# Designed miniproteins, single chains: the designs that were tried, part 68

Each design is a single chain, and the fold is of that chain. pLDDT is the mean over its residues in the fold that is shown.

## One batch from the design tools (miniprotein)

Design m2510
Fold by ESMFold2-Fast:
Parts: C-alpha cells; sequence; structure tokens
Structure m2510 (fold): chain A 82 residues (1-82)
C-alpha cells in the first residue's frame, strides 16, 4: 500500500539522518523532519506530504542522493492517490 511505502521511506531517511548526525547537522535535521512528516502521512495525515517534500528538497540541495530518491518516490505515491 501507499502507507507502507511512505513508512519504509521514512525509516530509510531516519537511518541516513543518523549516519549524517555528527558530520552534517543541517542534513540530519532536514532528513529527520522529512521522515517525521512521512510517518504522519503514512498514518493518514496526507496534509503533511507538502511539508515532507519541502524538507526532502532541502536535503537534496545539500547533496543527499537518498533524499532525491525519496522525493521521487513520494511524488509517485502522491500521484497514485490524487
Amino acid sequence: SVAERLREIAERLEKEAEEAKDSNPMLYNYLMTASLYLDLASRGDWSKIPQAIEYLRKAEELGSAVAGEALRAVEEAQEEVA
């Protein structure tokens, strides 16, 4: 389901954030915030998707390939429920 995919993306972002925590605190913050919003969306709060996308874009601008892949996956999932 879309909810299961969003939760999986959130878990991957949280793992990547923890790996960046000491070396790039800004990237850590953006990835953790995006993960939180995607977790909330996976629980039915679809209003959090635009906020998740905003923080994923910020993380991608800092050079996170994982954020770029997550952004694409979230946009594809959003199209399936729109």
Scores: mean pLDDT 84

Design m2511
Fold by ESMFold2-Fast:
Structure m2511 (fold): chain A 75 residues (1-75)
Amino acid sequence: KSVTVTFGDPSKIDYEKIEEELSKLPGFKSVTYTSLPGRTVMKVTFEPGSKTTVDDVRKVLEDLGITDALVVEGE
């Protein structure tokens, strides 16, 4: 299972802090980042049996003050 997050302005986002908070979610496995002109895409991977949902990932980001990121299931 994976969740994809698209950030509009990556220059002001603390990716290390985001990764630390996401790592607390059940079944967290890895995070990868792809830098694109004007945006960054983050892919969060979870164990196949994980109960973590897209809404769980979105709540973590919102708690960190990130309210304008697009959060979707998969790739």
Scores: mean pLDDT 76

Design m2512
Fold by ESMFold2-Fast:
Structure m2512 (fold): chain A 94 residues (1-94)
Amino acid sequence: MSKDELFAESLTGLALIALALGDPELAVRLAERAIELGKNNPKVLAEAYYALGRALAALGKLEEAIEAYEKALELDPENEEAKKALEEVKEKLK
């Protein structure tokens, strides 16, 4: 794994921690940076998009969160957490 991929995974983890601590705006910034660094690894990129989707949903940006989760699932169709999160956000838009 490259240094950029390892850094992308670390930023994705930090984005989820920021979200858990109640800072979704920081979580978005960390996830976006993880996407840029993880672009050569589909699994790392999928995890970064999942984190972005969660942060966007926490900010009430539900349509943008759906787009992020759909990108995560395009890259990793077996991501059960992204599937569940996508269903939850779609229900909130009804």
Scores: mean pLDDT 86

Design m2513
Fold by ESMFold2-Fast:
Structure m2513 (fold): chain A 62 residues (1-62)
Amino acid sequence: DLDAEIERVKQRVRELAAQGKSLEEIEAFIDEVVRELKARGYPSDDVMRVKEAGYEAAREAL
């Protein structure tokens, strides 16, 4: 479920920011999520939506 993956990446990004992780560390985490979703067969448009949601959450939390 794409919506569940979006919510999961947002929640985990917020947790990393709360732990004091840098933007570079959070971006590396988002890139890992992108790689996992591609390996699971998600289409590129869906992967991009998850990536954008993660970056938005990082911007809001930092």
Scores: mean pLDDT 85

Design m2514
Fold by ESMFold2-Fast:
Structure m2514 (fold): chain A 55 residues (1-55)
Amino acid sequence: SLAEELLKAFENNDYEKAVEILSSMTDEQARKALEELRKKYGKEEVDKFLEKITS
């Protein structure tokens, strides 16, 4: 699933792959996947990762 691929991209610090996956998701899918990431790895670590993507 796209959520599982996003998890792997996060674990590998693969910013390019994470952008590609998020861009392929609907707003609802992306929101849910990011909430699952924050639940599993912590809000601060996930938000740091997202800041790198948007930079």
Scores: mean pLDDT 82

Design m2515
Fold by ESMFold2-Fast:
Structure m2515 (fold): chain A 99 residues (1-99)
Amino acid sequence: GEEEKALEIAKESIELAKRAIEAAKKGDILAVIGQILRIIGLLFELDKLKVSKEIKELAKETIELALKAAMLALEGKIEEAEEELKKAEEKLKELEKLL
């Protein structure tokens, strides 16, 4: 249903943030920007879903943490980016328990 789509979008945001961190480690700044734009796109896709407020809020928090990780990677703050990514993964586990 729409709940599975919210979970899939949240999972994709984490994978995009991981790719942004790896691109940043290689100095591929254009690839980092590309991943950031894709994560922002996922926030708009989530907003279109008709899910409970609790599911939408947890999915949004997961995506926002993934976005923060990607933006920190863009700044070259790799360790801080990886810490925000771990927080995103923790929020994803909370979302999975709600479903």
Scores: mean pLDDT 91

Design m2516
Fold by ESMFold2-Fast:
Structure m2516 (fold): chain A 73 residues (1-73)
Amino acid sequence: ELDKLKKEISKLESKMDEALKKGNIEEAEKISKEILKKWEELLKKQGVPQEEIDAMLAIMRGVFNAILESAKA
């Protein structure tokens, strides 16, 4: 069910924010990878073409990497 995946993603996003606030960059990085996997599952279930999924995941990965790099500084 799409609603279940969306709720799981929201919970992971909250956990990532908590890890970042605590300065736990390693935990935040691990959670960011789980968020990307759940987004891929969601997009596949919605029938999004693989090329578009790959492009969206690349953008999301870039955003997460930028957040993690900022937290390291």
Scores: mean pLDDT 84

Design m2517
Fold by ESMFold2-Fast:
Structure m2517 (fold): chain A 56 residues (1-56)
Amino acid sequence: SEIQELGRKVGEAARAGDAEAARAYAEELGKQMAKTEGPSGGQAVLGAGLREAEEA
């Protein structure tokens, strides 16, 4: 659930215009995904999080 929580926080920070917080949450999200999904498996979830931040 930490991965989903961090993803939501990235989106919230991006929508608020807080680029510093968005980057910090995105870094933590990447670390958690690397541990849980493995290097290749985590890439799709990371892409989804980055897409949400980009569209915000």
Scores: mean pLDDT 67

Design m2518
Fold by ESMFold2-Fast:
Structure m2518 (fold): chain A 60 residues (1-60)
Amino acid sequence: GKEELRKLLIEKSGMSEEEAEEALKQLEELKKVGLIDKIIENLRKLGMEELAEAIEKFVK
């Protein structure tokens, strides 16, 4: 869920807590404009499966 995604952004991407919260807001906006599935697909192509799954569970 949201907390798992936030934790992954902080621990694996080196984001601050504030940067992670901003990233979560950006992902919600990307869902609204129909781009979220492309972001998830690109993350999977880069081998970032854990992050891709966490984002998918957060937005769906």
Scores: mean pLDDT 79

Design m2519
Fold by ESMFold2-Fast:
Structure m2519 (fold): chain A 66 residues (1-66)
Amino acid sequence: SDEELIAKARELIDQGLKLFEQGNYEEAIKKFEEAIDLLRKADPNNMDAAVLELHAATLLVIAKRK
């Protein structure tokens, strides 16, 4: 279900943020990419998934600048 995909993606984003705080940008990037991959499996009209994907994508861009 989309709810399960969103919940798992939120966990991955949280893991990525912890890695980012540690300065482990490469591993943080992997977590954000995994979250985006899960969210892309959700219904394209699911606004919660779309907003979370935008958040993860923004974090990914920030991490890649390091």
Scores: mean pLDDT 87

Design m2520
Fold by ESMFold2-Fast:
Structure m2520 (fold): chain A 78 residues (1-78)
Amino acid sequence: AVKVPSILGPAAAEAARAAVAGGVGGSATVDMTDNKGRKATVTATTLAETADSATVRVTVTHEDGSQHEIVLTLPLVP
């Protein structure tokens, strides 16, 4: 199972878990509301996977077209 930090928020955590479940190249998109009350979408894509970790790119796209991207290495546990 993949462990996702709570600081990412529920939408980013759900997207990351779904992307990791798909393996390398797996992706998931989840709708959310940003910290300013505006609609946003979160897309997670699995870039790499080892026995102990998965590297995931998380992109948040806001309604105004602005984007925030973060790359995370998430631990994998049995």
Scores: mean pLDDT 75

Design m2521
Fold by ESMFold2-Fast:
Structure m2521 (fold): chain A 79 residues (1-79)
Amino acid sequence: MEAKEKVKSYLEKAIEAAREGNRDEAIKFALQAAKYAQSIPDEEERKKVLEAISKGLRALLNGDYEEAIKYFEEAKKIA
């Protein structure tokens, strides 16, 4: 499934960027993941993935990189 594959790919990049302390890159990739997550056909799965990405983005904006990685890993598991 194209949307899920892209979500996982961009979340992996966001997690890597966050681990490297690259906040701007992590935000960029997380936003790309959110874009493709909107195309996930299952409504419940889509909502959970978008919620996890949203929490990860909020953590990045607050400087909580470990929290952001946790939420992006969770989103990747659901997708």
Scores: mean pLDDT 85

Design m2522
Fold by ESMFold2-Fast:
Structure m2522 (fold): chain A 70 residues (1-70)
Amino acid sequence: MEDLERMKQLAERLAQAVKEQDPDLAPWYTKKLQQVVDMFGDNLASGGVLEQQVIQAHRDTIAELEALRA
């Protein structure tokens, strides 16, 4: 749905930030992304393979951003 497209775009943008190694953005993006994951994850439909993929991409991006901050 429309929310999936927005979340997918956010994950892709954050993946780009990780690739560009912009650690200055990591705390801000991590907070914002975690809010999206929490909000979306709690309402995830069991049949939503794409929803699961988007959530996992967000979590992977958070982990990579945290690694850049370390």
Scores: mean pLDDT 62

Design m2523
Fold by ESMFold2-Fast:
Structure m2523 (fold): chain A 80 residues (1-80)
Amino acid sequence: SREEIMEKIIEALRKILLEAGVPQEDVDFLVRTLRWFFEKFPDATLEQVLAVVRGLLAHLGVPEDVQEKVIEEIKKIFEE
């Protein structure tokens, strides 16, 4: 289901960012923003989700290699 996909994305994102040393506060901000986005735009495409996530990660100054790990994991979850 869409709700299951959204929760898998949030779980994967938390894990990757925390393991990469991103502060808990920044991860919590990103998760809150992403939950708001999913609730406001329930029909968002993969491309739209990826654009939002890339923007948030860039805003938080997350390194590009870590950004790409998050993006690749989201693609895998969406393709299930």
Scores: mean pLDDT 85

Design m2524
Fold by ESMFold2-Fast:
Structure m2524 (fold): chain A 64 residues (1-64)
Amino acid sequence: GAEEALEAGDKGAEAARKGDIETAEEYVKKAVKLGKEDPSAVLAGTGAALRAIGEILQYELAQK
């Protein structure tokens, strides 16, 4: 459900903050997949994926 999608987003964001971009990308994919499989989780999955992507972008910008 929505909780699994939110958890994936949280783990993806944490991985991105630690510089583990590959793991962060895998959790973004998981959040998107969970949102697609459960209509009740669509908003949670989208929000979780965007949060993790935002952390990846912040990390990438900090590297420059």
Scores: mean pLDDT 76

Design m2525
Fold by ESMFold2-Fast:
Structure m2525 (fold): chain A 62 residues (1-62)
Amino acid sequence: EVKKALEELKRLLEEIRKDPSLAEKLLPRIEELLSKLPEEEQDKVVDQMVRILEDPSAPITI
């Protein structure tokens, strides 16, 4: 379900925000969750992940 996938993705993005080195390790899990989302929601999540990697203080808004 979209809502559950978004909640799990939000948790994973918070993990990456605390430790950016986890991004590569968590990518397969993130891709798995993204495949459950509509394309527009996938783009938003990917954009949020990129923003967090550039600025760890950026808010997560998915």
Scores: mean pLDDT 79

Design m2526
Fold by ESMFold2-Fast:
Structure m2526 (fold): chain A 87 residues (1-87)
Amino acid sequence: LQERRDQVAADLRATAERYRKLAEQSEKMGDKEGAEAFRWMAETFEKAADRVRNAQSEEELQQAVDEARKTAIEGAKKAHDALLKLM
């Protein structure tokens, strides 16, 4: 449990850091909506990482992962539009 929890939390935090950098890039380019979308994704993945780190059982860990996955799918639609502007 501990190793899996640490690995998943680290991966989610790394993803959050990427979205923070994308938010900074969008803001510098004048895309405020894109910057807000990327900040929302970063916050979402940070909360998911905290949930994973606090999981006391395999069931809690799986629930945290499933919730993060559903949220990521919905957020990806908003992030996709912002990513197109950075290309």
Scores: mean pLDDT 76

Design m2527
Fold by ESMFold2-Fast:
Structure m2527 (fold): chain A 56 residues (1-56)
Amino acid sequence: MLTEEELELARELSEKTGLSLESVKTALEVAKKLGIKVETVEDLFEALRLAAEEEG
């Protein structure tokens, strides 16, 4: 479960990247599970790539 701070980060990253809030939240959950800290748009794209590889 994401914290309030992580949810605000997800909103900011969603606006900056054009990705849906749901996709960003999923990426943050995957990053958290893998012990990866997401602070930038670049970190988010890496987390999304890892999530897609796990499911695809």
Scores: mean pLDDT 76

Design m2528
Fold by ESMFold2-Fast:
Structure m2528 (fold): chain A 61 residues (1-61)
Amino acid sequence: SLKEGLELLREGRYEEAVEKFEEAIAKDPNNSEAWLLLGIAYRRLGEYEKADEYFNKSVEL
């Protein structure tokens, strides 16, 4: 799902990319890259506070 999320993010399908990154996190909550990419997707959606929260989670791991 991480690879699928990256493809969706590249296509500008940010909401669907979020779903794929959330699936990746559900499978492996320690996947710092998935948290980072979730932050990027929320940033693209204009959800800056959520993006910042997920970026912080990515560096804690």
Scores: mean pLDDT 84

Design m2529
Fold by ESMFold2-Fast:
Structure m2529 (fold): chain A 79 residues (1-79)
Amino acid sequence: MKEEAEKYEKQADIAEKNGDYRTAGDFYQKAGDLYEKLGEYEKAAEFYTRASQFYEKAGDLENARKFRERAAKYLEKLL
């Protein structure tokens, strides 16, 4: 549900403020997954982009690349 996505966004913000970039990436990924299930692909792409950025800051280059590519695919579908 939309409320669950907002919950993950808040958890990601808290993790980011604490410098826990990997946890922030995980929560942004979960928010993206929920928006994807709702068919809100633009929001899903936005949150996957944020997840990618935080995984990169955490040194998790594999997940950073994965979610950057996933975000790009959804942005391309909106064209």
Scores: mean pLDDT 83

Design m2530
Fold by ESMFold2-Fast:
Structure m2530 (fold): chain A 73 residues (1-73)
Amino acid sequence: SEVERELENAMELLKAAEEDVKKGGDKTKAMFVALAALVEIELVVKRTGSEEAKEVLREAEERFKEIKKKIEA
């Protein structure tokens, strides 16, 4: 579905941010990309109320916390 594609695309952005942090890339860029991914998932949850989208949001929030922790280290 369109919703599944939106969630998949957002999670790909989050993965790209994780890889940028891992390689010692631009921390500011990685933070903005990760935040953009999180916002996209939050918008899907608000629009659809989907339990699948809520589950993806929980995963994305945990991964975002790890990105932030690595950037602040």
Scores: mean pLDDT 85

Design m2531
Fold by ESMFold2-Fast:
Structure m2531 (fold): chain A 67 residues (1-67)
Amino acid sequence: MSKEQAEELFKKYDTNGDGYLSKEEAIKALQEMGFSEEQARLAVGYFADENGRLSKQAFITAAELLG
């Protein structure tokens, strides 16, 4: 999966424009990239901040680690 695809999916799911994805949004975005729910949940759990959110960089890194 390309970094560009991860960036586009981040933008698609960042509905509030705050520069972060919720855990649920990040899981759905990773599944849309072709990862399983189990893979997405593990990656999101590892990279999410203390508030349960992923920055754009954290999301891209999670996607790169899975692919």
Scores: mean pLDDT 80

Design m2532
Fold by ESMFold2-Fast:
Parts: structure tokens; C-alpha cells; sequence
Structure m2532 (fold): chain A 66 residues (1-66)
């Protein structure tokens, strides 16, 4: 049985991986959006520490873009 929390956790991990890949490719706008999506899914899954880390990564990419 798959719960909403399990789906959210899987999506958080998938978007985190996508965001890391996009950041490495220099696609900063897409990476920021992907980190934000990952953080939202991490919150939905109750993964508060991961959500905070993902928000920090999004902010770091935003600073790098400037």
C-alpha cells in the first residue's frame, strides 16, 4: 500500500536529484524551482530537516545566479 506521505517522500527525493543535476548543468532557474518542489514534497512527507536543507540549497543557487 502506498500512502500520500510515501509518495511525497519519493517525489522529494526525485526532485532533489533533478535539482542537483540542473545546478551542475548551470540551469540555475530550473534548479531553484526543482529544489523548491523537492522542499514542498519533503514538508508534505514530514521530512522537516530535509525540507530546510533543500530551501537552503535553493537560496544558495539564487545567490549564485546574481
Amino acid sequence: MITDEEIAEALALIWHGIANYLKKQGKYDEAIEAYRKAAQFARDAGLTDLASELEKKANEVEKEKK
Scores: mean pLDDT 83

Design m2533
Fold by ESMFold2-Fast:
Structure m2533 (fold): chain A 82 residues (1-82)
Amino acid sequence: MEIEELKKRIKEDPNDAEAWNKLGEVLYRQGRLEEAVYYLDKALALDPNFAEAWENLGRILADLGHDESAARYFARAEALRA
């Protein structure tokens, strides 16, 4: 399963920010929002310039009704891609 493959990547390389971000994305799609935030925070701790992780956190915040925080996270993702 996708989650087990990503967990294996992290066990082999705990600094694989992309694997942390992808785990957050999969958990977000499953509605596991608190767990998704945990993995996305780990991705950003490893790579604070990871635009996709900022965007993913913005989507979760918007889903939780935190629209102002979501807008700030989306703006950061856009700035990193500009």
Scores: mean pLDDT 83

Design m2534
Fold by ESMFold2-Fast:
Structure m2534 (fold): chain A 64 residues (1-64)
Amino acid sequence: ASEEEIEELIKKGEEAAKEGKIEEAVEYYKKALEIDPNNEKAKKLLLDLEIEEGIRLLKEAILG
């Protein structure tokens, strides 16, 4: 698998995340990791999205 393909998937994921399409962003990052499981950038971006989603759910629970 090529670095170019991985970078393209990461860019699509970042674009989806910026648009609030978290599910689509997660799918793109997972696909990048399927190609290279050790890609630190894809791992970091996926983790950051999972943390953001967790914070959003906690805020909803606290605020009612």
Scores: mean pLDDT 79

Design m2535
Fold by ESMFold2-Fast:
Structure m2535 (fold): chain A 60 residues (1-60)
Amino acid sequence: SAEELIERIEKENKEILEEIRKVKPKTDEEFEALAEKFGLSVNTIRQKYAQLEIIESLRE
């Protein structure tokens, strides 16, 4: 169902952000490893990382 798909996507996004927070990727290899793990592009991981940095700056 559409509801199950939405829940799955939200859960998967939370796991991605938590993994980025844990790893704190700095090298191309680290971004590539995260992209492979979640089946996303490196650019997508970099965008999520930038969003996470903004969130962390707002948290002080």
Scores: mean pLDDT 76

Design m2536
Fold by ESMFold2-Fast:
Structure m2536 (fold): chain A 109 residues (1-109)
Amino acid sequence: MIKLTQSPKSLTAKVGETVTINATASENVNNGVSWYKQKPGEAPELLIENASTLAPGVDSRFTGSGSGTSFTLTITDVKKEDEAVYYAKAKVEGKPATWGEGTKLTVKE
């Protein structure tokens, strides 16, 4: 079973700052990490597929990088609407998908 660990568990940013969220997989997942944004009362939104591919309609301020066991989500020019919990998801062929525990982003104006 793949374990996916996110860091930090929570962070606070000011509007206009850049934030970085990391995910570490317990075994090689190649590029099989996706990133999601979850707001209270809303469905989870796909941001990044295959470690670095921006999902259609997603703001280019979101970027993904990494491969193997180390992955990063970067949010540039943070806006108040970016306040959410961000989840990494790992998937490899023949294994069940694993979700990270989430990173809570708080944004101050």
Scores: mean pLDDT 87

Design m2537
Fold by ESMFold2-Fast:
Structure m2537 (fold): chain A 45 residues (1-45)
Amino acid sequence: MEKEELDKLIEEMKKNGKNSKFDAGTLMRRRKERIEELKKKIEEE
């Protein structure tokens, strides 16, 4: 489950990277926190 969530986040990141209308600071913080937490969970599980 976490693996799929991580993959989705990466895909969203790539999509938004092309057409990002959001402030880079806000978007970067959000995805950073989520990706790091998901990665840690996947590594542990």
Scores: mean pLDDT 65

Design m2538
Fold by ESMFold2-Fast:
Structure m2538 (fold): chain A 68 residues (1-68)
Amino acid sequence: MEELKKRFKELMDEAERLVKEGKMSAEEFMQIVDLAEKFEEALKNGDLETAEKYIEEIEKLIREVKEK
């Protein structure tokens, strides 16, 4: 749980930096926000497997943005 929360914070911080630098579009950021909401819901429900899956999807989107 703590590891997932730490990883999530690091990913959200990275996404915010990419938005500030103009490297992430509004559409891409909205996709990350949607996944973040789903992650928080899964975590609240104790569904750690689903939460981890959403973290992985956020990581993939951030990687794709960085590789532009």
Scores: mean pLDDT 82

Design m2539
Fold by ESMFold2-Fast:
Structure m2539 (fold): chain A 81 residues (1-81)
Amino acid sequence: SEEEKLKKIKEEFKKIMIEIAEEMKKAKTNEEKRKILNSYAEKIKELVEKGLPLEFVHEALKLLFDYLNGEISFEEFKKKI
C-alpha cells in the first residue's frame, strides 16, 4: 500500500539521519559537518522524490542541530526522529 511505502521511506530516512548525526558529532569543523551533510544530499533527494514529506525533513534537521548543539541527547534524537 502507499502507507506501507511511506513508512519504509521514513524508516530509511531515519537511518540516514542517525548516520549523519553520528558522523557530524565526530567532525571537528563546520566545513567537515557541511561535507558530511552534502554527501547524503542526493540520497535524501531521492527519498523526497519517492514521497518523503518536506515537513518530515524539516523537523528532522531541527532535531539534528538540537543534538549537535548539545540541547538534546543522542537517545532523545533517535526517539524523536
Scores: mean pLDDT 86

Design m2540
Fold by ESMFold2-Fast:
Structure m2540 (fold): chain A 78 residues (1-78)
Amino acid sequence: HHMSEEEFEREVLRALAVMLSAIAKRIAQDPNATEEQKKKALEASEEFDRAVDLIDQGAPLEEVRRELEKGLELLKSI
């Protein structure tokens, strides 16, 4: 029960973090974005990259979700 569901959730969250990091990096590289928007996008990308690292290190899912939330807050504030 728990191990299969947890493994699946880790895979889903990892894919989500990778996709969100790519989106953030695209915003940071957009010539029409302001310096403030680019800075926030880079910071968001760092949080998403950290979430991937946490998953790969077997960290608790709550810690992974917290890093994803930090990245999303930064991305939403752009």
Scores: mean pLDDT 85

Design m2541
Fold by ESMFold2-Fast:
Structure m2541 (fold): chain A 82 residues (1-82)
Amino acid sequence: MADEVVEAARKAGEVAGGPESKRAGQILGETMARYAKAGQPELAREAAESLGDAFIGSGGPLGRKAWQEAVEAGRRAADEAA
């Protein structure tokens, strides 16, 4: 679960393009995975919304879709950790 969230965010960063997008994806995925593992699903959801939504506009339409998928995966992981 946690590694799947990290991979989804990483792919979103790659699609959006550039090293900063890739780094942002890693940070988002790792942050969400950390909160989910800690049994703090509300913080994991907040991280998905605050960090993921901030990046959804990056990389144009394709980057936006990839980021939306990563955010959705993170929200699902948070719900399962609740």
Scores: mean pLDDT 61

Design m2543
Fold by ESMFold2-Fast:
Structure m2543 (fold): chain A 58 residues (1-58)
Amino acid sequence: SKQEIIEEANKLIAQGRYDEAIKLIQENMDLLGETGKKMLAEAYANGGRGQEALEVLK
């Protein structure tokens, strides 16, 4: 479900597993929508990929 994917992505981000979180979010963008876009930007930013984070939010 959408909620289960959100919980797993947040867990990965909290654990510093940013590449795994990014992949999970990208694979489920159709289900997550704007929530996924925000989470993807957060994962990029926390992973030191600030330019990619800004590009996601455009």
Scores: mean pLDDT 85

Design m2544
Fold by ESMFold2-Fast:
Structure m2544 (fold): chain A 68 residues (1-68)
Amino acid sequence: MEELEKQRKLGELMRKLLDLLPYAFTSKEAIDEMKKIAEELLKNGPDAVKEFAKRILKSIDEIKKKLE
């Protein structure tokens, strides 16, 4: 039903994040895309995914701070 479709979309977003992780340290575009996905997960994800998204955003902020 609809729940399965929502779970599928959530899984796709998580997979996209994982695919972008190796480029986060070498590509500013990858960081921007990861930030967008993490914000979407924070908005629509369940608690476990929300906590994960918060940690990703914090890591991105730390990387960005070190690049400056």
Scores: mean pLDDT 74

Design m2545
Fold by ESMFold2-Fast:
Structure m2545 (fold): chain A 60 residues (1-60)
Amino acid sequence: SLEEKAKELEELAKELGLKLKINGEPTEVQLRIAAHELLEAAEKDPSAPEELVKRARELY
């Protein structure tokens, strides 16, 4: 499940034009930090589609 969440975060980051770095086996702490960083970046980008921002909030 952690690997699947990491994949979803990486795919969302790619759709937002961002690079997400997850090293080795993902941990809950690492995924939470990545999700928070991705959500903050999406919310700061006025060109980000609302649907992708919503998905970032749901993954956080």
Scores: mean pLDDT 76

Design m2546
Fold by ESMFold2-Fast:
Structure m2546 (fold): chain A 68 residues (1-68)
Amino acid sequence: MAALEAAKKAIETVIKDAIDRGDSKENVLELAERAVRVVATHYGFSEEERDELLKAAKEAVDKYFKEK
């Protein structure tokens, strides 16, 4: 649980940095999906944990672009 929460925060940092850089929603989403794969491999997450991390990343991207 602690490792998964740390991974979510790391992914949110990547998303926020890309948004602050002025990247498009599509570009940020692609970057977030790549970051999820790298982080999940690094932590040795199960397929269920990877899916949860990917879902959280996509939700974060949607929220940041949907809520002005």
Scores: mean pLDDT 78

Design m2547
Fold by ESMFold2-Fast:
Structure m2547 (fold): chain A 67 residues (1-67)
Amino acid sequence: ASEEAVEEANKIVREAKEKAKELLEKGGSQDEANKIIAEANRKAAEILEKAGDLVGAKFGRKEAEEV
């Protein structure tokens, strides 16, 4: 697994959570906040796939099973 790809994926998700928080503080909707986070998770998955991190893709699937 690429350590740089994992760092980039985590950065995208963290920045999206911060944007979602600011949106909610400005009176934005929870649905809009959720969309920002969902798009970040999708971009993070694409980065991990491009880096060849098949293990990261498997762990994401396992977490989705419990939620």
Scores: mean pLDDT 71

